Designed miniproteins, single chains, continued (5). Designs and how they scored, part 19

Each design is a single chain, and the fold is of that chain. pLDDT is the mean over its residues in the fold that is shown.

## One batch from the design tools (miniprotein)

Design m16674
Fold by ESMFold2-Fast:
Structure m16674 (fold): chain A 95 residues (1-95)
Amino acid sequence: GEEFARGGENAARAAAEAARRGTGEGQAAAGVAATGAGTSALLAAREVGTEEGRRYAERAIEYANEAARRAIRGDGEGAERYAEEAGRYAREAGE
């Protein structure tokens, strides 16, 4: 559980860093990394097998998807904020 949760948090951090660059390539990279955070959260919750972990994984996916949408629209600040929240939920999904 914890390994995937940490992977999700690291992916979310990478997404936030990429979004801060303010370049088209950085925004695209932020979207991809945010999606990775959501996937890792799902895997973490699956290993833990709790209802609470599943709810955290669902929230991680929602925030990761919003981060990706904001990155595509050129909203680097919004993408960073949502990516950070996705990372927080990914971490909690592995607990």
Scores: mean pLDDT 73

Design m16675
Fold by ESMFold2-Fast:
Structure m16675 (fold): chain A 56 residues (1-56)
Amino acid sequence: MEADKLIEEAKTRGFKNVPSKEEAELALKAGIKSIVDKTTIEMARRALKGKEELEK
């Protein structure tokens, strides 16, 4: 799946906080096709958290 490839890319690039499958799926849904920056991972993670935590 495309999400698995994003996770593998993050690991190969040596990112310390690789995204989960759910975070990678959110990134793909937002139009992000590759993980090139830690910021991209952070944005996907915050989208998932924002659903539950009501903080901005």
Scores: mean pLDDT 62

Design m16676
Fold by ESMFold2-Fast:
Structure m16676 (fold): chain A 65 residues (1-65)
Amino acid sequence: MKSLQELINELIGLKLQKIGLEFELERLEKEGGDKEEIEKIRKEIKELEERIEELEKKIEELEAK
C-alpha cells in the first residue's frame, strides 16, 4: 500500500495535470478548435476527476480519526 506522502504526491500530480487540460480545453473552445480534440480532452478531464476523487477518499480514510 502506498504511504500517505506518496498518495499526496500522486494527488498533486493529477490535480496539476487536470488544471493543464482545463486550460487547454478553454483555449481550444475559445479559438474554435477541433471538436474531436475538445471531446477527447473533456474525457481525460473526467477520468482525472474520478482518479482524484478516489485518491482523496483513500487519503481521508487513512487520516480518519
Scores: mean pLDDT 81

Design m16677
Fold by ESMFold2-Fast:
Structure m16677 (fold): chain A 96 residues (1-96)
Amino acid sequence: MEAEKAAKEAKENVDNPKLAGRYAALAGSYAAREGTAEGARAAAEAAKAATEAAKNNTGSSEDVAAAVGGAIAAIGGALSAALSGDEEAEEYAREA
């Protein structure tokens, strides 16, 4: 549940790389703790949103770094959830 909420916030903030990155990192953290396929999917979606935010920002290297960092954290969370032995979680981690 928490990972999905964070992923939604990341998607809604694709025009703000710093916020998208922050919410992506939160989604990854929640996914890692939950160890579920739903959490892994949410983290993968958040990583994608943060990556889009980074690509769309041409003005601030600091904001781009925050978005990239958030995407990496979200990918890590998705992978951690996948290591719980859920094949669906592994598939979602590959999308990140």
Scores: mean pLDDT 75

Design m16678
Fold by ESMFold2-Fast:
Structure m16678 (fold): chain A 55 residues (1-55)
Amino acid sequence: ALSPAELEAALARAEAFAAAHPEARPVLLRSQAGGDEAVIARLRARFPGTEVEEA
């Protein structure tokens, strides 16, 4: 499982990316989250409209 520190670091990077690229839509591959549903839930809470792909 991802540690809380690793999760917060990933969210911080996503926020920085969104600020630099407001035209981009977050798309998360499930494999990139390691299949961790808690990570996916946190990303969706912070970025409504984040798409999760099964690839």
Scores: mean pLDDT 64

Design m16679
Fold by ESMFold2-Fast:
Structure m16679 (fold): chain A 78 residues (1-78)
Amino acid sequence: SEIEKELKEKEEELKKKYEEAKKNMKKEEQEKLALELIIEGHRYAIELLEKRWEELSPEQQADIEAAKKRIEEVLAKQ
């Protein structure tokens, strides 16, 4: 699917960004960057799917709401 391709391209972009940045970082900085990039990837996926909200099944819509809740829970634990 086009969505799957866009998500995969974003994941590869974020992975390259992490690998380049971590070379001169402390472990704590690496862990913080990794979490920030994971959140960025999830937000990108949610925004991409929300643009097509009316085309989504009820199950897909529920999955997006669950993903938003997971992001909020992760951010609240920081």
Scores: mean pLDDT 78

Design m16680
Fold by ESMFold2-Fast:
Formats: structure tokens, sequence, C-alpha cells
Structure m16680 (fold): chain A 70 residues (1-70)
């Protein structure tokens, strides 16, 4: 379904957001990093709604790693 992307698409998007969040933290831009953390939370929710529990858990781990560096 176009409203529920594939697990591969969700995980790819999450990894891209994760890298952008880490770059924002390195640049001292905590506000931008917080926005990417929120976007990762939205992708986790999308994975859960689509029934992709393993992908949702992986996205959660990426989000937690960013939060640890804030």
Amino acid sequence: SPLFPSPEELLKAARELYEKALEAIKNGDKQTAARYISALGILEMAATLAGHEEVAEEIRKLRDEVIKKM
C-alpha cells in the first residue's frame, strides 16, 4: 500500500534520518537533532501500524542512540 511503505523503505528512511541527526549533534544544532528524533518516532509508528514489528524495534534503537548523544 502507498500509505504503508515496505519494511526496506522504512528502514532506509530511518537510517538516513539517524545520520542527519548525528550530523546535527556534531554541529551543536540540538533543535534540528530533536526534529530528526521526532521524525524517527513517526517512522517507528508507521512501521508498527504496518505490522513490521522488527523494523519498528530497529528504528527505536536508532532513535535511542541519538537521544543518548543529546
Scores: mean pLDDT 87

Design m16681
Fold by ESMFold2-Fast:
Structure m16681 (fold): chain A 91 residues (1-91)
Amino acid sequence: SFEELRAEALKRVEEITKGMSEEDRNAVISLVRTVFDLAERAGLTEEQARELLDFVFKGIEELKKVTSPEERRKLAARLMQEAVDRIEAAA
């Protein structure tokens, strides 16, 4: 189900964000949750959501390489915008 996919994704986020600050971890969790909510609202299939999730996780790996909190926030905003653009293109 879409809810099972979302729960699995959030568990993976919990693993990947180990060692991040609480603010950065919460921002990543919020990003993933928002992307899933938008995908569900747009009527994406589970397979389309899995493809989108793969893109988002690759973006999060790049965010982990950034040492500046301000630059991380800018990259996170860019990642969210690109995720939204992909959802709109798929809908």
Scores: mean pLDDT 80

Design m16682
Fold by ESMFold2-Fast:
Structure m16682 (fold): chain A 95 residues (1-95)
Amino acid sequence: SSSELKKKIEELKKELRDTSRQIAALEQQKAALEEMGLTLPSYQRAMDALDKKIAELNKKKAELEKQLTSLVGEDETQRILAEIEKEIAEEQAKL
């Protein structure tokens, strides 16, 4: 039904927002570590851990995008992603 479809779309949008926020936060943490220029082995371990988490979340994001595209099409999916990225950028600019 159209109501079930709308609910599924809203659930996917929410999960995309949550996943994109997590990616942005980890990328910001990675950038901060890179800027610090640490020479300790703990630096490389922290960077490797962040890269693995970012890669895992990007795979999840890609699967969510694929699911959303199957329901609303590519153009609408790209519009939704652009809106989410704008929301996250605005949230980060206020910090």
Scores: mean pLDDT 86

Design m16683
Fold by ESMFold2-Fast:
Structure m16683 (fold): chain A 56 residues (1-56)
Amino acid sequence: SKAEEAAKRAIQLLKEDGIEVDPEKVLEYARRILEEDPNASVDTAALRAYLELVKE
């Protein structure tokens, strides 16, 4: 699914910054973002999920 692709991309971005997160939590953020904006690209949803997780 688009949410799973966005979550995978967000996990990659988080790993590049040395941030370890629960993949299930990342997928939850990606799903929520795509529910609010179904037209968001995979990259846009991934970046939004990444930014939400980085500030925690």
Scores: mean pLDDT 81

Design m16684
Fold by ESMFold2-Fast:
Structure m16684 (fold): chain A 73 residues (1-73)
Amino acid sequence: MLKPSREEVERELARATAAHFARHGDEEGAAEAARELAERGASPEALLEMAEVAESYGLERAAEVAREAAEEV
């Protein structure tokens, strides 16, 4: 099997981070994490996955921040 690429690792990190903050109801933490991932050069696909996960759990701020970061790429 192929080893995870940087893109795959970033997608898994984005998904896990969004889920973690969603379980804790921490909208500010989720939004900050999205911005940090974008600043570290996360792909727009990873940021959009984070936005979808955050939105599904009701973290609208984090979802908006992640979508805006993906658009600025």
Scores: mean pLDDT 75

Design m16685
Fold by ESMFold2-Fast:
Structure m16685 (fold): chain A 52 residues (1-52)
Amino acid sequence: MTAEELLQKAREALVAGDVDRAITYAQKALEIDPENEEARRLLEVARSRAAP
């Protein structure tokens, strides 16, 4: 999968309320493309919702 495909899956997971899945896909997208600002932002949003 490309970083963009993983990022799309992360967005879908966030919309569905599956925060753990969103974190996983966003992290994978960042591993492929560390400069992907959307993936970084989605990861921050997902982690924010997972805490506290």
Scores: mean pLDDT 79

Design m16686
Fold by ESMFold2-Fast:
Structure m16686 (fold): chain A 55 residues (1-55)
Amino acid sequence: SALEKEAKELEEKARELEAEAARLIGQGSTPDQVAAAFREAEEARRRAEELRREL
């Protein structure tokens, strides 16, 4: 279904953002950049969970 595809896309986006946050930590990026990436990942996971609740 369309909702299932959207949920998977958001889950993939969350994983991508988490991987980005991990890379930023490894590269010595600013705490602000790391926090922003982490927050975006959490937001995407939350949205995916909400969509799966509709399924």
Scores: mean pLDDT 82

Design m16687
Fold by ESMFold2-Fast:
Structure m16687 (fold): chain A 72 residues (1-72)
Amino acid sequence: AEALKEEARRHLLAAVEAARAGDVEAAREHIRKAQEALGRLASVASPEEAQKAAEELEPLFREALEAYAAAS
């Protein structure tokens, strides 16, 4: 479970960096991979663990989406 949460975090950080660099395609790919990691986490973790991970990553997810939107 922790590995999937950290994988999602790494992809969200990479998405923010890519979007700020103007690489919209790389940002989109990293956001997609972060969503895939969180989806996989939700399938193996308890609902409480999945919710906590989503809440913990929410600020970074929002930053990535806002940076992507600004770069698009």
Scores: mean pLDDT 82

Design m16688
Fold by ESMFold2-Fast:
Structure m16688 (fold): chain A 55 residues (1-55)
Amino acid sequence: TVSLEELLEELEEAARKGKTTLEEIETFVNSILPGLSEEQREKLLERLKEIKEEM
């Protein structure tokens, strides 16, 4: 079982290595946002912002 935190770390690493695009990450994030708590959404959006900054 992969936790949300582990999944975000994998996506971030994949983006750094050029294995995925920012568009793909944004699409994934948008697909899971409705099922998350406010706290989880905040953390996910913060991670997305960090990925955008690094790309």
Scores: mean pLDDT 74

Design m16689
Fold by ESMFold2-Fast:
Structure m16689 (fold): chain A 107 residues (1-107)
Amino acid sequence: SEKEEAFFEVVRELTRLLNVARDEYEKTKTPEAKELYDELSRIHAETVRRLQELLENGASNEEFVEVLDETIKRLEELAKRYPQFPEVVKAINETIEKLKEIKEKLK
């Protein structure tokens, strides 16, 4: 289904973002880079869980889009809190744009 395809695209994009944040933490070993990685890990885990539950329950495209909107908002706020990691902020912004594209396909 188009929602299943969207789910796998979301997982792929959030996993790419998480890998960028992990690489930044492994390179810098700072507490701030770890905090950013942990926050992105939480966003990844919560978004995947919520979308999977929606797929299992046969939820509407509208309910799926609501989860994506909440995830985008969380990513936007996170990018504002960690301007000192420009490579991760760039990856967050690229991920936001990909999630917006996925949303448009579900309308």
Scores: mean pLDDT 90

Design m16690
Fold by ESMFold2-Fast:
Structure m16690 (fold): chain A 95 residues (1-95)
Amino acid sequence: SMEQIKKDVIAELEGLARDLEEKYPEHAQRLRELIEKVQNAKTKEEFIEVLREAVGLLNEIIDELKKSDNFDDKLLAVVAGGARLALEKIIEKLE
């Protein structure tokens, strides 16, 4: 159960990092650092803490993307918003 959720979270964050890589390499790198933290989380409490960090980073990314007039960046903000919502729901279920 928790191992499958970790895999799903990693896949989601990897996808977003890949989408951000060309235009926003610093954001992509910060997401990859969080992926490493997700992989290294051994307890439910550690995993929840990393998910809260990821939500915080996604808030920063979404705010930056929303400042862009580029349609692709606005679409990516919607995708990041969906990822954030999924992480928040996982946190609630793990509590």
Scores: mean pLDDT 87

Design m16691
Fold by ESMFold2-Fast:
Structure m16691 (fold): chain A 79 residues (1-79)
Amino acid sequence: SDSLREEARRLRREGEEAYRRGDYETAARLYGEAVSRFLQAGDRDGAAEAARRLAEVYEKLGNTEKAETARTLADELRA
């Protein structure tokens, strides 16, 4: 839906802002929410990009397991 896709784009933008200021925990939450909204909207490309960014955030947080999970999700969504 247009509403879910618009919300997802806003969440991704907010996550980018949090990442820029080094607030990786907030960025992880916002990118995770963006992934969920993109998936609900049927936007696999948007979800894949948000999941890729989520993986980068988890790498910054030192959470290798969550980073690998997010990368796998992004790869599956782009397949």
Scores: mean pLDDT 90

Design m16693
Fold by ESMFold2-Fast:
Structure m16693 (fold): chain A 84 residues (1-84)
Amino acid sequence: MEGAERTAEAARRGALEGGAGAAAEAAARAAKEAGADEVGAEITGGMAATAYAAARAAGGDEEEAAEMAARAAGEAAKGAIEKS
């Protein structure tokens, strides 16, 4: 979905600018703009932050962590937008 792709890109940019927290905020905002409700947007942001933190804990660099945040946010947004 176009909204999910935009959410993934927002999470990637957020992660590169400010890490897990920025990825979460950017992903949640983009998911809301794409039609997710507040709960769906919050879950999307949380998934982005969790994926970023997990990638960093596994020894990934900031770019790898940002890509993992983007993938998680995109998948979560697909479900959130579908339900809203």
Scores: mean pLDDT 83

Design m16694
Fold by ESMFold2-Fast:
Structure m16694 (fold): chain A 67 residues (1-67)
Amino acid sequence: NAQEYLEKGKEYLKQRDYESAIEYYEKAIALDPNNWEAWYYLGLAYQALGDFERAREYLLKSIELKR
């Protein structure tokens, strides 16, 4: 389920395992592309990896979906 993948991603993000976090957030988005929270955390993970362009794109997507 999308929510289960989102929670797994958050666990990896908390451990600073950004690569595993990204994989689970991408799985969550594949099941529920309108889940703004998955896009938000995906953006944070890319920001932590220094990929600021991808981070900005995903964070903007999360803002658009939340409202």
Scores: mean pLDDT 87

Design m16695
Fold by ESMFold2-Fast:
Structure m16695 (fold): chain A 79 residues (1-79)
Amino acid sequence: SDEIKKFSEKLLKRAEELLEELKKSKDVIEAEILLGMIRLLYAMLKLFNAPQEIIEKMEEILKEAEEELKKLREKIKKE
């Protein structure tokens, strides 16, 4: 429905904002919490059958978030 699409787009926008916060984070615990929030948004979108295009964009956001967290963890291990 149009309502589901509009709500799904709002959750996608929130996930994009969380990803930008994660990319700016220098704290592994903060980054893990931000990734957890993105995963929760993804689970919600799947639960209410969000449009496939939005699900695919969320999967891209999750992949980027996981890669950024991995980079942050690698930097901390060197310090």
Scores: mean pLDDT 87

Design m16696
Fold by ESMFold2-Fast:
Structure m16696 (fold): chain A 79 residues (1-79)
Amino acid sequence: PRAVIRLESDTVEKLVAALIATIAIGYKYGARVSGTISGKTATLTIEHESEEKLERAVEEILEYAKRLGVKATVVRRER
C-alpha cells in the first residue's frame, strides 16, 4: 500500500521541520519515504507492506504537521 501526502507551509523553516519529522516517523515504522520539494510545498510518497503500519505512520505525520502549523493533506491512496 502507498499514500501520497502534500505538505504546504508559509515558511521554508516549517516545511523543513515537517520533512524531517516525516522521515523520522517513516523510519520508526519501517516505511519507505520519497518525494519532491518545490518552494514551500512538498509531495511525499510513503510506502509500507502493512496497511495498518502505513495508516499509523500517515496519522503521526498529519498530527505532527498540524502541530507545526503546516498544512498536510492525503492526496492519494493506492491499493
Scores: mean pLDDT 80

Design m16697
Fold by ESMFold2-Fast:
Structure m16697 (fold): chain A 88 residues (1-88)
Amino acid sequence: SEAEKLLEEAERLVKEAEKADKESQLKLLERAAKLVNEAIKLSKQAGDTELRQRALELKGVIYIELIKLLKEMGVSDIEIMRKLLELG
C-alpha cells in the first residue's frame, strides 16, 4: 500500500539520521515526520488499523528524537512546541 511505502521510507530516513551531523539529522527527521503523518492519514482513510498503529509508533520515535536534537541545538521549548505543531 502507499501508506506502507511511506512508513518504509520514514524508517529509512530515521536510520540515516542516526549517522548524520546535527543539521542533516534535523532535515531527515523533519522529512520522516511529514512522511509518517501522511502514512497515518492514508492508513486511517483505508481502515488499516495495523498500519495506522505502526505509523503512530514511528511518529512517537521521530518526535522524541526531534525534541532531543532541537534541545541539543539550543532551540527554546516554545519554539520546539511550535515546530512540532506545524509538523502535525
Scores: mean pLDDT 89

Design m16698
Fold by ESMFold2-Fast:
Structure m16698 (fold): chain A 68 residues (1-68)
Amino acid sequence: SGLEDALKLLKEAADNGKKVVIRAEDGHVVEADGSNAAGYTGAVLALIGLEGQEVEVEVDGKRYRFRL
């Protein structure tokens, strides 16, 4: 599913301390980076809460689109 793929990308980014920006169609934006582990936890919860929506996940400037 798109949610599983997005969560996998987020885990790979978190394991490498990379900056992540999640943008939902409704204008919801969540950011995380390697300076604060709680930011990645918030990003996981955001993806779960946005299930069924289309989101853009940006990792270090590279953009990926998912239907969650």
Scores: mean pLDDT 80

Design m16699
Fold by ESMFold2-Fast:
Structure m16699 (fold): chain A 56 residues (1-56)
Amino acid sequence: MLSREEVLKKLKEFAEKLGYKVIPSDEVIERLLDANNYDLEKAKEALKEYLESATL
């Protein structure tokens, strides 16, 4: 498994590549990681859903 720092960086890069106008905060990314037991692939899917539904 990757370090916390590496996973956080990869998720930020993934979010940027998706091209959404909303940029997730470190806190949001960390919460998604915790919710997915630090599984990078599951966290990516959750982040994608979060960005798609990022309203209000």
Scores: mean pLDDT 72

Design m16700
Fold by ESMFold2-Fast:
Structure m16700 (fold): chain A 85 residues (1-85)
Amino acid sequence: MTFGDIVSSFYSLSNSQQGQLFSSISRQLDRRGYDDSSQQARNVYNSIQTGSDSERTISQVQFLMDAYQDPDVFDILRQQISQTI
């Protein structure tokens, strides 16, 4: 699964499914000690709940860039998307 496949899969999800996904990612990252990445995933979840499209887009881009740089964070993201879809 490429990074592009993950991004495409993510944008195919409803707001509710995206919220569930990022809540799960945040908890998995927190349990494994990836505190910064966990916080970025939580920021995406909060932005979905507040309904600000611009804040949601910024938070999603920040998280995806962080995940792209860290293969462990990327693997957690990939696994959670696979379980959600």
Scores: mean pLDDT 74

Design m16701
Fold by ESMFold2-Fast:
Structure m16701 (fold): chain A 110 residues (1-110)
Amino acid sequence: MKLSEEEIELLKNATREEFLEAAKELEDEEKREMALELFSKPLSEVPILRGFSDDYLIDYVKTGDLEKLYKDIYDFLKNYLKLDDSVAKAAAEIIIKIVEEVIKIVLKKK
């Protein structure tokens, strides 16, 4: 997902509560549960990302650099958790797709 400069500015002004409300609107139960964990907790407290970073996901989203977020998650899963390359890629892609769905809902409400 490539964000425009206008979309990045809207995300910079979005609150954590707006991201949590957007996550609640996801139709899929499993995606909704994962999105709520990703936006409510430090990333290090999310089970699949335990030890990744004490930063909140919202701080990454506000940079507008979702490609960097994908690469950082993929690198962590492969090099620190030592998952197989295909498993690390699949997990990182699932996480980033959920993040992108939440961002689209936040932007739609602006």
Scores: mean pLDDT 79

Design m16702
Fold by ESMFold2-Fast:
Formats: structure tokens, C-alpha cells, sequence
Structure m16702 (fold): chain A 62 residues (1-62)
């Protein structure tokens, strides 16, 4: 339902914030392999967030 989607969206947004901090640390360390892995994970997470936001908007328009 709508509540479960909102809670999942909050969890994904919090995870994204954590990944941004990890990415900054990896960039500062010059760890290019970790930077690439984190950028790929953030891109996948952003796609999931966008999909979930679209689903929530559809349910809210009800």
C-alpha cells in the first residue's frame, strides 16, 4: 500500500545519503575502483527511487 511505499522511499533516501558520504571518502582516498562501484550503486538506487516516487504520485492522485 501507500504507507509501505513511503517508508521504503524514506529508507532508500537515507541509504543514498550514506552512499554520498562513502563516495566523498573514496574520492578523497583516490580509490577509483570504489568510486566506480559507489557511482554505479547510486545510479541504480536513483532509478529505484524515481520508480517508487512515480508509484506514490499515482496513488496520491487517487
Amino acid sequence: GLREKILRLIALRLRRIGLEFDLERARAAGDQARVAALEAEIARLDAEIARLEAEIKELEAE
Scores: mean pLDDT 86

Design m16703
Fold by ESMFold2-Fast:
Structure m16703 (fold): chain A 71 residues (1-71)
Amino acid sequence: FNKGVELFNLGKYDEAAEAFKKAIELDPNFAEAHLGLALSLNASGKSKEAAEALNKAYELKPDLKVPEALK
């Protein structure tokens, strides 16, 4: 997860998405990892995949807020 956040902040959105996918493999119910994946996919132009990941994040945690590190 932390690696995905660092890569996202560096503008390495494809690498960030890959790191968040690995976090999801370890914990499929990790809402923050699904949110990080959605933001990374959207930034890399994969809008449909981003929307699917975003919906999954809010299904898992409806009160989910964007982490300060990803703002």
Scores: mean pLDDT 77

Design m16704
Fold by ESMFold2-Fast:
Structure m16704 (fold): chain A 77 residues (1-77)
Amino acid sequence: MKEEEEFRKRVMEESGSSEEDVDLARWIAGQLEKALENTLKDIEKQIEEARKNGSFSPEELKRLESLKEDFKQALAD
């Protein structure tokens, strides 16, 4: 962990620019946002499939619906 932080600092010093590090951090943030959006979409799809198949009880479907709502709130905040 500490060696990794020191390595990153050395690489930044050697490259002579922190711009690459900022660009990398921004790209990672974009990937995380896309992953979160895909997770919400997947949860919604699973709920719809469960409703059609009757695979879950009404209580289980309500729990999944609540989970989807919590994720939407977290994303919108």
Scores: mean pLDDT 68

Design m16705
Fold by ESMFold2-Fast:
Structure m16705 (fold): chain A 94 residues (1-94)
Amino acid sequence: MERVSREQAAADVERDGKGIIDLLKEAGASPETLKRVEELTKKIVEAARAGDFETALKYIRELLKVVGEAGLPEDVQMKVIGRALRIIGTLLEM
């Protein structure tokens, strides 16, 4: 209905990225996992702001791999996947 600006898309991606980090912190993810996810989330936001969909997808894939290898509860992993899918949806609107 409304046209989404790149800055608005980047803000929405940043919000979902922060939600992923908060979910991981609550689940007791290791400091090394949190640092890596924070670095990847920042790169996804920067790629979204630049309109670089391919680079954003690359970092989303790496983020999901890091979360999958972290040994976290299944429900936490599913919530992270849900937020990653929302990020992809936002990027497709740009």
Scores: mean pLDDT 82

Design m16706
Fold by ESMFold2-Fast:
Structure m16706 (fold): chain A 76 residues (1-76)
Amino acid sequence: EQAVKNMKELADKAEAEGDYETAANIYDALARHYERQGKFEEAAEWYRKAADSYEKAGNTEKADQYRKIAEELEKK
């Protein structure tokens, strides 16, 4: 759990520094962590954060992909 908290802090710092691609990569890692535990609603929230960060980075294709992943996970 402490590792998850550290990752959230690193993502927040990346966002604050305008490094949206790094923030998105950390949010993706957090989403996969919860997905592996079967916590699909929590995973979907982190995939949406990754999508939002990719959008801010100008990567609209990845943003769309991650939003679709989040939507599918919420149906489980």
Scores: mean pLDDT 84

Design m16707
Fold by ESMFold2-Fast:
Structure m16707 (fold): chain A 70 residues (1-70)
Amino acid sequence: SEEDEQILKDAKDRLDELKKKVLNGEISIEEFKEETELLLELLKEKKVPQEVIDEIKAYAEEKLKELEKE
C-alpha cells in the first residue's frame, strides 16, 4: 500500500541518517544497533506488516555491514 511504501521510505531515510551520524563520529556503531532495535519495536507496535519490517531489518543489516567495513 502507499502507507506501507511511505513507512519503508521513512525508515530507510532514518537508517541513512543514523549511518551518517556514525561516519561523522556523532554516535557509535552500538548506538546505531540500539536505534535500529527501537525503530523495529516501534514498527511492530504500529502493526506494520511483517514483510515491510523484514525489508527494513535487511536494509539496516546492509548499512551495518558498510559501517563495519574499514
Scores: mean pLDDT 85

Design m16708
Fold by ESMFold2-Fast:
Structure m16708 (fold): chain A 79 residues (1-79)
Amino acid sequence: SELEEFWKRQEEAEKYKDDAINAAVEYLKSKGVPEEEARRIAEWAANYAVLFLAPTSKEELIEEAIRLAEWLYERYFKK
């Protein structure tokens, strides 16, 4: 079942969520985002990636979280 495979990937991705959050925080801080805001954006991005994308590897989860965090940063601070 596609749903069962998705659920299994989601569980696997959850194991690396903190790693993805930390990577996204460091990325955003490198862009000049204050740590508190960077953490909030990173947490949202990582949670979204786990819940809706369920990447197949730790590396993919980190990449997707950074991508989402960058997209949010562009929207959040571009105005």
Scores: mean pLDDT 83

Design m16709
Fold by ESMFold2-Fast:
Structure m16709 (fold): chain A 100 residues (1-100)
Amino acid sequence: NPAAEAAAKLNGVDVEYFELLSKSHFVLAAELLYREGRYDALEAITNLSPEPPSPEVYREVRERAGGDIDKLVDLILNGDEETRRAAAGLLGELYKREVE
């Protein structure tokens, strides 16, 4: 997975670790951003530790952006760390729904 390899390199972690997280919304978000050519947003999320987002912030981001990829990208680029993590999580959830 090229997006997982890029994310692993940027985070300084093992590729197998990110492949193990292939079920996580973070890795799926990286894959979607790589596919869409949004490399600045990809770089922003790969600098985050792959932790689950705050449930409260995740709910706020979902209500604010919905399923709009452009709004989620804006939140990744201009938001704080928790907003960025929540927006990445929601992008990964959206991508998972498309590939299922």
Scores: mean pLDDT 70

